Designed miniproteins, single chains. Designs and how they scored, part 28

Each design is a single chain, and the fold is of that chain. pLDDT is the mean over its residues in the fold that is shown.

## One batch from the design tools (miniprotein)

Design m950
Fold by ESMFold2-Fast:
Structure m950 (fold): chain A 71 residues (1-71)
Amino acid sequence: DVEELLAQLASEDPAVLLAALLALEPHVDRHSKRILQALLRLPPELREVLAGLLPQIRSPALRAMVVAALP
C-alpha cells in the first residue's frame, strides 16, 4: 500500500524511513509524482535524516527523487 509507505516516510526512525524508501522502489514509475510530493512535504529535520540515508539507497530513480527533495 503506497499510502502506508508514504506515511512511514514521516518516521523519525532512520531504519523505518529507509525500509519505506526501499519498499517504494517498485512504485516509482506509477507514483513518482506522489512520492516526490510526499518527500517535499517533510519538515526540515526529517530531510536531514534523508540526507544521511542517501548512501543506503541503491535505486538511481529513488535516489534522484530524494536528492530533489533536499534543500
Scores: mean pLDDT 76

Design m951
Fold by ESMFold2-Fast:
Structure m951 (fold): chain A 93 residues (1-93)
Amino acid sequence: MKEEMKELLSNATEEDLEILKKAIESGKNEEEQIENLTLALFYIYQKRHPVTSAEEALQVYQQLLPVAKLLLEKYKKNNGDLEKAVKETVESL
């Protein structure tokens, strides 16, 4: 699980980073930014690991929530440097 999230972020493409950046920028407050990031991470995850049931989708989403929170914290710490935020998030996993 932790290793799957680490792999997801370590292999993030330029397109994946753009999706994550838009997710943060579209959020009106921190709670909405976390929700948007969790959905963006879930979208990126399912491109590699097809989710076949609603139950599995909910479990993956719940596991991505703390990753989204950590990524947002690193993003704010690094003044909007998403590449550095992703790297630091991977190192913290």
Scores: mean pLDDT 82

Design m952
Fold by ESMFold2-Fast:
Structure m952 (fold): chain A 72 residues (1-72)
Amino acid sequence: MKLSLPRVETVTVTDGAAGTSSDRPRTAAQNRAMAAGVETTRAWLEENGELTDEEKALLDKNLAELRRQAER
């Protein structure tokens, strides 16, 4: 049977289920964390030389939007 799941995946799911999560909209702090993550990913992709000009522009646009939302 397909019952075997990696512990890391089940831990993530269990962690989300363990707490009484609120379905509140994302906070400015979460938007800042997302922006930092995307910025790190962008730098990694640029270093690897796989990033096209179009993809770079999309990532920059998404980062700008996340930063703008974080300021609200």
Scores: mean pLDDT 60

Design m953
Fold by ESMFold2-Fast:
Structure m953 (fold): chain A 69 residues (1-69)
Amino acid sequence: LSEEQKEAILEAARESLETGNGAIFAQGLVEAGLSDEVRQQLGRIMKEAMETGDAEGALARIREILDSV
C-alpha cells in the first residue's frame, strides 16, 4: 500500500469510530484491494475499538498491520 492509501484507511477508521458507522471503514478496505484475511483482522480491531472506545490503540494497531502489507 502507498502512504496515501494507508492515510485514507486511517481517516476512514477515525470517521467510523467518531460516527459509530463501521461501514465507512469496511468500504475503505475493499476499495484499497486488501485481502479477505487482512480485512477480517482489521474489522476485528475496529469492532473492539467501538466496544471499548480505545480509538488511539485501534489506530496504532491498524497502522502496524497496514505497514506489514
Scores: mean pLDDT 82

Design m954
Fold by ESMFold2-Fast:
Structure m954 (fold): chain A 88 residues (1-88)
Amino acid sequence: SERDHILRGIGLVLRAIGLLLDIELLKKSKLSNEEKKKQAEKILKEGQALLAEAQALDAQKPDPLAQRAIELAQRVIAEAKKLLEELS
């Protein structure tokens, strides 16, 4: 249904925002570089899965929420990759 599509879009946007917050918290954490790398790799994997889900949702019916989720998922992936490079 259209309602289900909208709710999925909202859920993906909120998940992406949560992952971006996790990256910022991880940067400020007192964790070892090894633990930070492990968490950043997990966030990268979750961001990649989120991007795939957002793209699939947009392919079913393009809408601003699905497009916003794609944009935010791409930001998660970019920021996680940057953090991993900084930790190497």
Scores: mean pLDDT 89

Design m955
Fold by ESMFold2-Fast:
Structure m955 (fold): chain A 63 residues (1-63)
Amino acid sequence: SNKENLRRAGRVLKARMENEGWTQRQLADRMGVSQSTVTTLINIGEGKLEASESLAQRLLSGK
C-alpha cells in the first residue's frame, strides 16, 4: 500500500543521507522540498510516525 511504500522510501532516504553525510536540511535542499517534509519521511521510515493513506498519496505524488 502507499503507507508501506512511504516507509520504504523513508528508510532509503535515511540510508542515502548517512552514506552521503548530509543533514536533513541538505537532503531537503537537494530534493527541492521543505526540511519538515524530510523529517516526516524519515520518521515514517523509522516507524516513529504513521501516515494516513491520503498523506501517503500526497507525499508519494511529490506534492
Scores: mean pLDDT 76

Design m956
Fold by ESMFold2-Fast:
Parts: structure tokens; sequence; C-alpha cells
Structure m956 (fold): chain A 99 residues (1-99)
């Protein structure tokens, strides 16, 4: 597993995406208002991925358009997981536990 954090920011928004480059799967997405450091943005995405104690192997600064493309890929992966009975059942259990 090779974790790469893709980070982007504007004057008002920071967006991070963590991807496993070996599988091509987006594992987590982090968003925050304002300008954060690349390490802080990467940490938000890692926390979303359930990897709060793990550091990214690489942090890459990208455009907001590229970060949005990765967010769309993450949303598609989540939607595909909902079409898998086992992953749908697992997701329902996690949502029930958070309620």
Amino acid sequence: MRLVAYVARTETESVGVVKDEETGIVLGVGRAEGVLSSEEIAKLALEDAGLPDVKADEIVEVSMDEAYAYEIAYAVDVALAKNNPSLTELHALFEAAKA
C-alpha cells in the first residue's frame, strides 16, 4: 500500500484526498474552510480514511480541479460499494454504530 495525499487550496477552502496508488482507490477526503498547510490537509483526508495515526508516503500539491476529480472518484467508489451486498451491509453497520 502506497498512500499519496493530493492537496489543493484556494483563499477560502482547503481540500485533501488520500489515494492508494498501488490499487488506484481513493480512501479518504478532507475539507476545511480557510488555508491550511499541506500536512494539515493530508491529515484531514487520512482521518476520513480511518488512518489518523498514519502519515502519507507522499504529499502532492494539485489544482482544485484535480482535487474535485478525486472527490468525484471517491463518491463513485462509495456508490459502487453500496451495490455490493457485503460492503452495503458493512456500511449500514458503521452508520448504525454512529447514530
Scores: mean pLDDT 70

Design m957
Fold by ESMFold2-Fast:
Structure m957 (fold): chain A 95 residues (1-95)
Amino acid sequence: MDPEERERFEAALAESLAPLREEIIELGERGLEALEELLKEAEKNGDEESVEELRRMKELLERALERAKAGDVAGQISAMLLAATAIALLKEHKK
């Protein structure tokens, strides 16, 4: 991919996500809350594999959220995807 085309794509994506920045950060924080609840349940059940996976996901979301707050587009996308996944996992667990 041409570096100029990549820069244009990243700029267009940043412009599209800028109006949603506050909402993405809020979603990220809700995702962290969902992961915390899932972690407590996995720890109660002695599910070491799920605990390890959920801890890793939490670390990735915390890092993505920090990057999103700094205006990094990749961080915004990562935070949105990780948070949405965490919230979906919690909803499935609560069924």
Scores: mean pLDDT 79

Design m958
Fold by ESMFold2-Fast:
Structure m958 (fold): chain A 82 residues (1-82)
Amino acid sequence: TEEEEKLLEEIEEEIQKELDEIQSKEPLTLPEVLRKAAELLREKAEELLKKDPENEVAQKVAKKLLEKAESYLETAEELEKE
């Protein structure tokens, strides 16, 4: 829904700003960036679920954030294996 997309976009923008700040202080490898992004995604998902555990929109957005975090971790792990 429009509400889900707006919330997801706002959270993704916050995560991107956090990653930009981290990278400006210490250069990270691509696997390190992906692992940090996954960490931030999980943190935001947990925060969302804690704020309103019965909110269906929050639950759906949190699920999408966790799926994205898993994808990033899998990519980081694959890059580290190469």
Scores: mean pLDDT 80

Design m959
Fold by ESMFold2-Fast:
Structure m959 (fold): chain A 55 residues (1-55)
Amino acid sequence: SAEDELLQRMIQASQLPDEAEAGEKMMEAGIAYLELSQDPRDQEAAARMRAAAAS
């Protein structure tokens, strides 16, 4: 499923040798995971994280 794919991407990102790149990829996968949630608080968190990542 899309959720399982995103969780796998987060795990793979956490294993990257470059901590900055790992954090960036984990954040992107985490935002995408929250965007799949039907909880409006998760949607708001995703929007804020995406704005922060884009800055």
Scores: mean pLDDT 78

Design m960
Fold by ESMFold2-Fast:
Structure m960 (fold): chain A 91 residues (1-91)
Amino acid sequence: MEEAVLAAEAAVLLGAVDFLERRAANADLSDLARLQQLIADVQTLIAQIDDAIARAKAMGDDKTVARLQAARDRAQALLAQLQAQLAALQA
């Protein structure tokens, strides 16, 4: 039951990464408030992914760990892009 719940949570987290990537691609990144909101949302998602990775590792679910780690790498890359844009707007 817990393993099935974690797999479902992983699918939701992967979908959230896809959603935020699309949101950022279509957003006006010159809007400082919108950019700051996106950064906060991505940071929250990374924390949720890190929690899910820790639980998957504790269960020995290597397949879910690999999927979540790939999602985390995507979220981290998006965060870096958004932070670089924020720095450019504040320069």
Scores: mean pLDDT 86

Design m961
Fold by ESMFold2-Fast:
Structure m961 (fold): chain A 94 residues (1-94)
Amino acid sequence: ETLEKILEAARETYERLKRGAEEGRAEETMEELAKEGEKLAKEEKDYAAAAGVYIGIKAFYRSLEEGLGEEEVERLLREEAERYVEVLKAGSGG
């Protein structure tokens, strides 16, 4: 399922950024993830995995800005992934 693929990529991205931040390398880690996301979208045409990477980055920085806990981050990741799946099911343009 597309939802599971997006969620897996988003969680993995969030965890990588969290570890990078613990090492004082959050910005460098984010840049690496952004490049990986671009390759997934442009070269691999894996839009679900690319969306997951983007969602994971967004969730990480929002968690820092808003002081979100682990459960709140998991909810945010799921909500963003579900929105992307709805867009795909509805098609481009409404």
Scores: mean pLDDT 81

Design m962
Fold by ESMFold2-Fast:
Structure m962 (fold): chain A 77 residues (1-77)
Amino acid sequence: MDEREVELGILQISLGVAKTVLPTIIAKKNIKDLQDMKKFLQEQAERARALGTPEGQRIAEELDKLVKQIDEAIKKL
């Protein structure tokens, strides 16, 4: 239980950092940076889903939203 709570905390911090840096990554309009960020976010979303908790699912859904923002940014390049 405590170990999953620590992992959730780390994932929540990672989500917050990703939300903060994503506008800067998008503004750079560099396709490789966008693809690298997408892969990173997908890996974090899989980690969050693997926890099997409602909080983990919520974090995964938020990360999936960021992935969709990257896909939309790539389409406009």
Scores: mean pLDDT 83

Design m963
Fold by ESMFold2-Fast:
Structure m963 (fold): chain A 65 residues (1-65)
Amino acid sequence: DVSRQVARDIIAVAVGITPGIRAEVEPDGAILLTTEADTPEVREKLEAARRELEAMGYRVRVRAR
């Protein structure tokens, strides 16, 4: 039931709380955070979401476009 727990955590941290950042679960169980904006403000929010997810025990990857 790791998939349900991961989905809840992603929604709470990235999708529901941090506008402009998208979260996906990769096949190896890592969480991929993506954004189409590359500004200092978005980078700060992206790093905050990454730290929060890593604090919950997830592996996190970050991608900006």
Scores: mean pLDDT 68

Design m964
Fold by ESMFold2-Fast:
Structure m964 (fold): chain A 74 residues (1-74)
Amino acid sequence: SEEEIEKNLAALKEMVDSIAKTLSPEQAAQLHALTDEYSAKIRELLAQGDYEGAREVARELWERIRAIQREAAA
């Protein structure tokens, strides 16, 4: 549902802000740019009624955030 996806996006943004505080300014800027790009795409798909597409893009965003987090933790 749209409500469920929006709730998940809010949780992702909160997590991204937390992760960004542990990164360099350059890495934090890249993480925010990535999150903004994917969030815009998700909102576009939701506006079109493409809930499945929005969910898939959200999954891709999550995997990319996890990859950045793993790299930063090393």
Scores: mean pLDDT 79

Design m965
Fold by ESMFold2-Fast:
Structure m965 (fold): chain A 81 residues (1-81)
Amino acid sequence: SKDDYIELAKKYYEQGDYVKAGYYYYKAYLIDHPGILGPLYYTRGASPEFKEKLIRQIAQKVRDYYKTDIPLEDFVKGIKS
């Protein structure tokens, strides 16, 4: 469930595993916000730079939503995993 993902994110955060923490926050976010995947789906043929920009925007939205200080780069890695 969403709450199970949030608890996993918190556990990994406390362990210093920011990539896994970001991954589980992202999974929790997708349960309530599945539409966030739309831009990634429609841009499959886009440039690598445009795709990176979208992934970073998604990472920032998730980071801001959970008010976490996990570095953006670790969130990006988590989303990509």
Scores: mean pLDDT 81

Design m966
Fold by ESMFold2-Fast:
Structure m966 (fold): chain A 76 residues (1-76)
Amino acid sequence: SYPGPSEELWEKARELVDDLEKAVEAARKDPTLGALIASLLVQRGRYDDALRVAEAAGFSPEQLEALRASIELQKS
């Protein structure tokens, strides 16, 4: 989707990305925010943290597999 998430939601994700425990807790309460945090962690090469946050956000097994595939492409 061209509009994507709001800038306020991205700013919140950036604030939380440096505190993994807060990021995980935020992801449990807001799956959309959790997905943005996981995306930022992938962009920063923090792949294990990204998967942990995505799981906390309630990603399905299929969504987690898609995230792992995206990580492998990023590493290539």
Scores: mean pLDDT 81

Design m967
Fold by ESMFold2-Fast:
Order: sequence, then C-alpha cells, then structure tokens
Structure m967 (fold): chain A 84 residues (1-84)
Amino acid sequence: MEYIKKLAELADFMGKMEELFRQLQNSDDASRKKIIKEIVKLIKDALKKGLMTLDQAKSMIESLAERFNLSPEDVQEILDELEK
C-alpha cells in the first residue's frame, strides 16, 4: 500500500519535471538559470522524501534531456548542482 502512494507522489513529481524541462527547451538565456535552479530544487526535495536515489535522479535527468533535446551544457549544470 505504501508502494502505491509513493508511485502517486512520483507521478506528480514527474509531471512537474516534464513541464520544467519543456520550459527550459523554450527558454532564453535570462530564464535558463532560474529554470535549472527550480529543476535542481525539485529533485533535491524528491531525494529527501525518498522518492528516488541519486543514481535514479541522474538517469531521469539524462532521459528527459534526450527527450527535450537539451544542450549538454544544461545537463552538466543540473548534474553538478545535484552533487553539491
């Protein structure tokens, strides 16, 4: 039963992440840093709640980056901020 509740929370989190990655794909340079910061904040919150491991978060970031055609530089910035 706890598993199903965790899946519902993960689904909500994934919806928010997809929206932020979509916004990042369409962002100008001024908005880019703000969106990356919001992405990192949500992932760190999910890690604190035990919704995923750091390795799972990295895999998710790489998968979403490929799906939304993000620059390698944006992906690296997100990964670096998670490891701090």
Scores: mean pLDDT 80

Design m968
Fold by ESMFold2-Fast:
Structure m968 (fold): chain A 70 residues (1-70)
Amino acid sequence: MSAEEERELAERTIARALAAMRAATSVDEAQLIRDLAVHELRKHIKDPAIAEEAIARLEAEADRVIAELS
């Protein structure tokens, strides 16, 4: 997988996770979705720099979604 393909996969994974988190009925459900998305990013993205950037972005956006659910 190219760096471009890995960034595109990261963007899709983040977007999908955030949409699912916003549809969650509880903070616990949203946190589970976040944890699964972080695990998916670590498993499938081979470039550590792309993985860490994607995880940091997911964590920051996830914190905002969780605050909105609280």
Scores: mean pLDDT 84

Design m969
Fold by ESMFold2-Fast:
Parts: C-alpha cells; sequence; structure tokens
Structure m969 (fold): chain A 95 residues (1-95)
C-alpha cells in the first residue's frame, strides 16, 4: 500500500520526535543526527545548508568504510535533498 504525502509527513514528524529523544540519550551517530536535522528543516519548509554541508563532509570522510550499496543509497539521498525533492521521494530512497 502507498502512503499519502500527509501520512508520510506525520510519520516523519514522529521519527523526528523519536530521534530527538535518542539524540539526548547519545544513541545516534553524527550522521544520523545530521539526517534528522535535514528532515526537521524539510518538515518546517526551510533548508539547513550547514547540516547538508556537514553531512556531505562526514560521508566523504567515511566513504571507504561504507558498503557499495550503502554508499549509492546515501549519494541518492543527498542528491534528492539538494534538488529539494518531495518527502515521498526522500522516503522511497531512504528505505
Amino acid sequence: MELSEEELRELARRAVAEAEERIAAGELSEGQVLQHRLLRARLEGRRDEAALAALEALFEANRENASPERRERFERFLALLRAGAPLLELEEVAR
């Protein structure tokens, strides 16, 4: 079954709230924290260019430690973020 854009936005809001709790507990990596900052910005109709630049730099620094599949998926995610793609497209790539 396909989720509507509004259902995806609601799931994203819940994911952000859960991520903030996990960040406070120290359970998320730097990359995961940056991804959640970008999702939060998107939900608020804004861009977090500092978080995007930091995530790109972190990815490049750790490029050789990622599997080819993980690397390709992350590169697609960053490309969609740069292009300002809808939440539906971001969700499809993030799976």
Scores: mean pLDDT 69

Design m970
Fold by ESMFold2-Fast:
Structure m970 (fold): chain A 58 residues (1-58)
Amino acid sequence: NEVVRLEVIKGMLEIARNTDLRYGARAGYSPEEIAQRVAQIDKRIAELDARIQQLRAS
């Protein structure tokens, strides 16, 4: 099921987002760099959400 697959990928991206927020400063990223990284992940999550909604609406 493509919807289930996309939801799993979304869950992995949410984990990556939380990891960047929690550990980004320890990894040597600035607050601005962490914000940019989180924004990129949020964009990918939004794209997956749009695809999931499209598949459910089909």
Scores: mean pLDDT 87

Design m971
Fold by ESMFold2-Fast:
Parts: structure tokens; sequence; C-alpha cells
Structure m971 (fold): chain A 68 residues (1-68)
């Protein structure tokens, strides 16, 4: 379900898992393209709560690129 994909995206974002965030974002885009902007904004808040700002930027960039 979309809810499961979003929950997995948030957990991957917390973990700083670049590849998993990218994969899950592509699946979300295929499942509910109209929700992509909302989900990206929500996930970005989680990504930028990481004290490793370089890793946070890397994860955010990968997510945004996958959302295109």
Amino acid sequence: SLEELVNELIEAAKAGDVERVKELMKQIKETAPEKVDEIVRKASKVIFSNPDTEKAREVAKAMVEAAK
C-alpha cells in the first residue's frame, strides 16, 4: 500500500540509506504521482533531522532526483 511505502521511506530516511530512499521514491511516484510533492516535503523534514548534514544533503538529492 502507499502507507507502507511511505513508512518504509521514512525509516530509510532516518537511517540515511541513500539507495533505499531512491528505490522507494520511484515506487511511490509510480503508485501515487499526485502525492509525490507532499511525501517529499514530509520525508525532507526527517532527512534534515540527521546531524550529519553532508549525508542529509546526499539523501535529499537522491530522493528529489528519483521523484522527477
Scores: mean pLDDT 84

Design m972
Fold by ESMFold2-Fast:
Structure m972 (fold): chain A 73 residues (1-73)
Amino acid sequence: MKQAKLEALRQELERRGLTKETIEALLKVHEEYGLTDEEAEELIGRATRYDVMGDKEGFEEEIERVRREKEER
């Protein structure tokens, strides 16, 4: 179910040490677009890079890629 997936994702992101702001952004995208496991893992990788290395541009590009793909479906 959607809610169970969001809760599992939140717990995984917290275990990875991501900031609350990054976690909230990821959960919003996942809730809005219903990401697959592969899409979610790629977005998590980008978010981790954002929090650890400050790659905000890479994170924003990944969100836009997901949005564009979902809008075409």
Scores: mean pLDDT 71

Design m973
Fold by ESMFold2-Fast:
Structure m973 (fold): chain A 74 residues (1-74)
Amino acid sequence: MKELEELSKKVEEAAQKGDLDTVREYARKIAELLEKEGFTDVAEALRRLADDPSATPEQIAEAVKYALEIAKKK
């Protein structure tokens, strides 16, 4: 969880700067960690969004935040 929270902060910072490449990089990293924790469906959804050419930095950051809420509930 702490590593996921740290990465999510980096996604939020990159999104505020409009740095789409950095947002995608950290979102993919978060998806890998979520998959290892057993959150396969959430990880796949996040990875698809991070790879979507129409996705905005803000949309990816919101998806990351939602994924962490799901992970915290367990």
Scores: mean pLDDT 80

Design m974
Fold by ESMFold2-Fast:
Structure m974 (fold): chain A 91 residues (1-91)
Amino acid sequence: SLFLLVALTIALSKLSDEQGAELKELVERLSGVKLDADPSNPDELAKAIADVVPKFSKAQAAELADEISRLSGLSEEEARVLRKALLAAAS
């Protein structure tokens, strides 16, 4: 989803390199898939996450949304938009 990719890119652009690495590890743990992405590059990490999210359960997508919101310091509205995008992509 283009909407998911845009929402992820905006959120991930707010992360430090260390936070990006933490998020990459979480996504790999939840998906069981190693991501081919530089965690310091928000565009690469966002694309890799968007590609694996369709394999997530709704519970895993919700956990990911909460963690990205926490790490990125998203507003309540931004967090809501991201959560909806992630849940819609997770089938």
Scores: mean pLDDT 86

Design m975
Fold by ESMFold2-Fast:
Structure m975 (fold): chain A 57 residues (1-57)
Amino acid sequence: MERLTPAQFEAILAALEAVKSTDLSEAEKRALVLATLRAAGMDDALAERQADAVLRG
């Protein structure tokens, strides 16, 4: 993951903050992160890879 747009980077930070502030199951956290990244214009493959990275730390 070499380059992200500023909007995509902000979406990753927002997803990290949302996961930390919400008591959700692993599946719910993944769904929330994926929805946030897709809303920022990431395609499904990129969103899945970034969501995996966000959830691992």
Scores: mean pLDDT 75

Design m976
Fold by ESMFold2-Fast:
Structure m976 (fold): chain A 100 residues (1-100)
Amino acid sequence: MKELAEEVKKIIDEMIEKLKEIEPNLSEEVKKKLEEIQKLADYLLSNPSLSKKEFVKLIAEIGQKVMEIAKLLYEEGLFEAAKVAEEAGKKIQEILEKLQ
């Protein structure tokens, strides 16, 4: 589980870095959702004693929130940024499929 938590955190950190590079002036709503996702990824990494079921549930929540960011970016007309978030969401989904 620790290796998967590290992989999830890396995906989230790389997504945030790319989003800031593409659009330095992200909306406050997007920034807030990114902070929420980062806190969830950090929680996974700091709690290796989580059960497989709890771990899967938290990764699924992270994936859902990433897709919410992608939708918000599309609604704001930030199509390249939205694509980055969608690609991160796909990687999170691939991790979930390995855990099923």
Scores: mean pLDDT 84

Design m977
Fold by ESMFold2-Fast:
Structure m977 (fold): chain A 93 residues (1-93)
Amino acid sequence: NALEEIKKASPEERRKLILELLLSHQNDTIPEQGKLIYDLLNVSDEALEELARLFRGLSPVLLEMIFRNAPGTPEERKAKLERLLEAMKTVKP
């Protein structure tokens, strides 16, 4: 399971695994991509930070669109989106 590998990986290997997973799913539907991103945010705080580095500079509107189709309640989706947006502002490149 790719998510379990990401959870257990070193920081360097975690970046590679997240990028490979996202690229392997780049042709999926927006709802499927939203679910994958949401699942990655729930793996660990470290995975969230790596996603923030990768997504740094993306439009908040694009992220809102992706998260609109993520699983969970609207409140859970909003909380995860806000956390990702905050991390994107503070994470070092």
Scores: mean pLDDT 76

Design m978
Fold by ESMFold2-Fast:
Structure m978 (fold): chain A 74 residues (1-74)
Amino acid sequence: EELKEEVLLFLGRDPTPTTVEEIAKRLGVSRSTVEKALDELVKEGYVVKTDEGYRLANTDATRAALERIAAKRA
């Protein structure tokens, strides 16, 4: 769960699609771990897979999730 939250916060910093390699390197986890988290986030509708990588879905649910994560960390 914490990893999925970190992925969402990381993707929320820049609207540019980000690769699995970049996310794994920045979060200090394996590619397979990031891929599993991204697959779950795509299935949940928070993240979109594009030809150039992954980005946040532009939805109210995604915005609410990011606000909740930010509040939890404050």
Scores: mean pLDDT 80

Design m979
Fold by ESMFold2-Fast:
Structure m979 (fold): chain A 75 residues (1-75)
Amino acid sequence: DKRIEEAIKIAEEYSEEELVQKLEEETDFDRREILSLALVIKDMKQQGFSDEEIKEIAKRSLKVIENSRKELAER
């Protein structure tokens, strides 16, 4: 998933403080989702999760969010 790969790249490129600042300044929902995911990925890496575990967790989380958005739109 492009969003997961972008979030991983952002998590490696920016510090936690820089990511928090970017998230506070971001008004676009999709961009905020990627920045939030990048912060979570950065935290998981610091906790000792492997890249494979992080990708699986992120993929599952994004699928849940996508399904929830679809269900709300279909109500």
Scores: mean pLDDT 74

Design m980
Fold by ESMFold2-Fast:
Structure m980 (fold): chain A 59 residues (1-59)
Amino acid sequence: SEQELIDKIKEEALRLLREEKMTPEQVAKKISEKYNIPEETVLKIIRDLIKERVENTPG
C-alpha cells in the first residue's frame, strides 16, 4: 500500500537524519533517488514527519 511506502520512507529518513546528521534536503535527495519519487514529495513527507514527532511526543 501507499502507506507502507510512506512508513518505509519515514523510517529511513529518521535514520539518515539521526545517524548521518544530514539535512532534510539531503535526505530527500537520497530517498528520492532510491525510491524514484520526486524530491519535492519526499521533502513534504520529511517535513510532516518532523511536525508529527513534535505533536505526538509524550510530555
Scores: mean pLDDT 76

Design m981
Fold by ESMFold2-Fast:
Formats: structure tokens, sequence, C-alpha cells
Structure m981 (fold): chain A 78 residues (1-78)
């Protein structure tokens, strides 16, 4: 179901955020950028699910959040 897909994707975002925190604490910019990319990608997948459910407000919010995280990943690589 779409509800089960949302729960799965939210869990994946949380797991990727933990990886990002661990990478930041270990001073590994490559691992941090990779974890941020994973967060952004998963947030975009979550936004698509909300759009399919007709929740355009939440979909737009998640897309903006993904754009911000992707910008952070680019900054880490610079």
Amino acid sequence: SLEEKIEELRKRVFEAAVKAHEAAMSGDPEALAQALDEIARTLRELAEVYKEMGNEEEASRLQRQADGVEAQARAVRA
C-alpha cells in the first residue's frame, strides 16, 4: 500500500541521516556527501508517493527539502 511505502521510505531517510551523522563525526566528506545524496534521493521518492496520494503540499515540501540536502552534498564536495 502507499501507506506502507511511506513508512518504508521514512525509515530509509532516518537510516541515511544516521549514516550522514556518523560520516560527519568521523570527518569523512566523501561518505557524508554520499549519505546526503541518499537522503535527497529518498526524499524525492517519498514526494512522488505523496503526489500520487493527492497530497501536493507535502510533496512540494519534500521536494524543497531534497533540493536543500542535494545543495549540501554539492557544498561538501566543493
Scores: mean pLDDT 89

Design m982
Fold by ESMFold2-Fast:
Structure m982 (fold): chain A 74 residues (1-74)
Amino acid sequence: KEVVLKAVELFRSTLSPEEAALLDLLVAATLSGDEALKAEALAWAEANPALTQRIDDRFRAHRDELVEQAKKEV
């Protein structure tokens, strides 16, 4: 939904280019329902577990703040 998309956009701005690329692929796979994109996202995540963990750690640390900020902007 709109708040989730805005929160993802705000979160993306805090990531490195490599982290942002993986996040973009995961978001695209989730929103499109495209099995090929989903497979690509999973393969990238499996190949780079440290990168995936770093993205998850950053998101968990800032999740509530990002969601509240997104609500104010939507």
Scores: mean pLDDT 73

Design m983
Fold by ESMFold2-Fast:
Structure m983 (fold): chain A 93 residues (1-93)
Amino acid sequence: SLVQRAQDRVRRAADRQGVPDLGRAGVDLISTGVRTGVLTEGQAHAAGVALAQAIDNRDFDLIIRMGELYSQSPDPRVSRIARRLIRLARRAR
């Protein structure tokens, strides 16, 4: 599925860059986004590609900006994971 490909891309990028906690937060954001309806499968795939590229480039400021976007979600599960993603990205830079 598109969601599984998105999750796999994020996991592989995080493993390559030695940031597995950040990878887990990204995977959780994608899966929860789809489960809550905040993200379509296509949006989850696009978000996963963008997040994986940001991780591979060590562009933690872009990851923080992505997290800030999703932290504005009306779903508290999504906003909580997004805030965790921001915190982990700040620690990794």
Scores: mean pLDDT 89

Design m984
Fold by ESMFold2-Fast:
Structure m984 (fold): chain A 80 residues (1-80)
Amino acid sequence: SSQEELAKKEKQKQEEENLKQIQLKTMDDMASLNPDGDLIKSTEQIADEIIQAALQEGNTKMAQQLKEMLKLWLEKKKKE
């Protein structure tokens, strides 16, 4: 059924979009806990460390997702 394949694609897109929103909120929450006042630089450094750890574990998918999330979050902060 072609309708089942379309429903699966729509569900995957919705899950991906929801995940991005959750990840951006998590980054904001993590940044707010930083006492140094340069929230952007400190958050970027922490994210880089997590990305490198994911790559070392062979989880390239998670590393790629974190890189995209960091890029989107930095673009958002630059506009604020």
Scores: mean pLDDT 69

Design m985
Fold by ESMFold2-Fast:
Structure m985 (fold): chain A 63 residues (1-63)
Amino acid sequence: SDEARKRTAEGARALAEEVAAFPELAAQLRSLGDRALKGTLEETLAAEREAVRLYILASERAA
């Protein structure tokens, strides 16, 4: 569980770096990383799904 939280937080931070051109989305991704570390497992899974959604949105804007 702690390992899953750390991986989700690291993933969200990495995605924030990739979408740095969109600072609002990058800030939301960093916030999701913090949420994944502090929350329940359910909140960690919700943060992971939301991070993927934000990354897709940023990717579509960059296209």
Scores: mean pLDDT 77

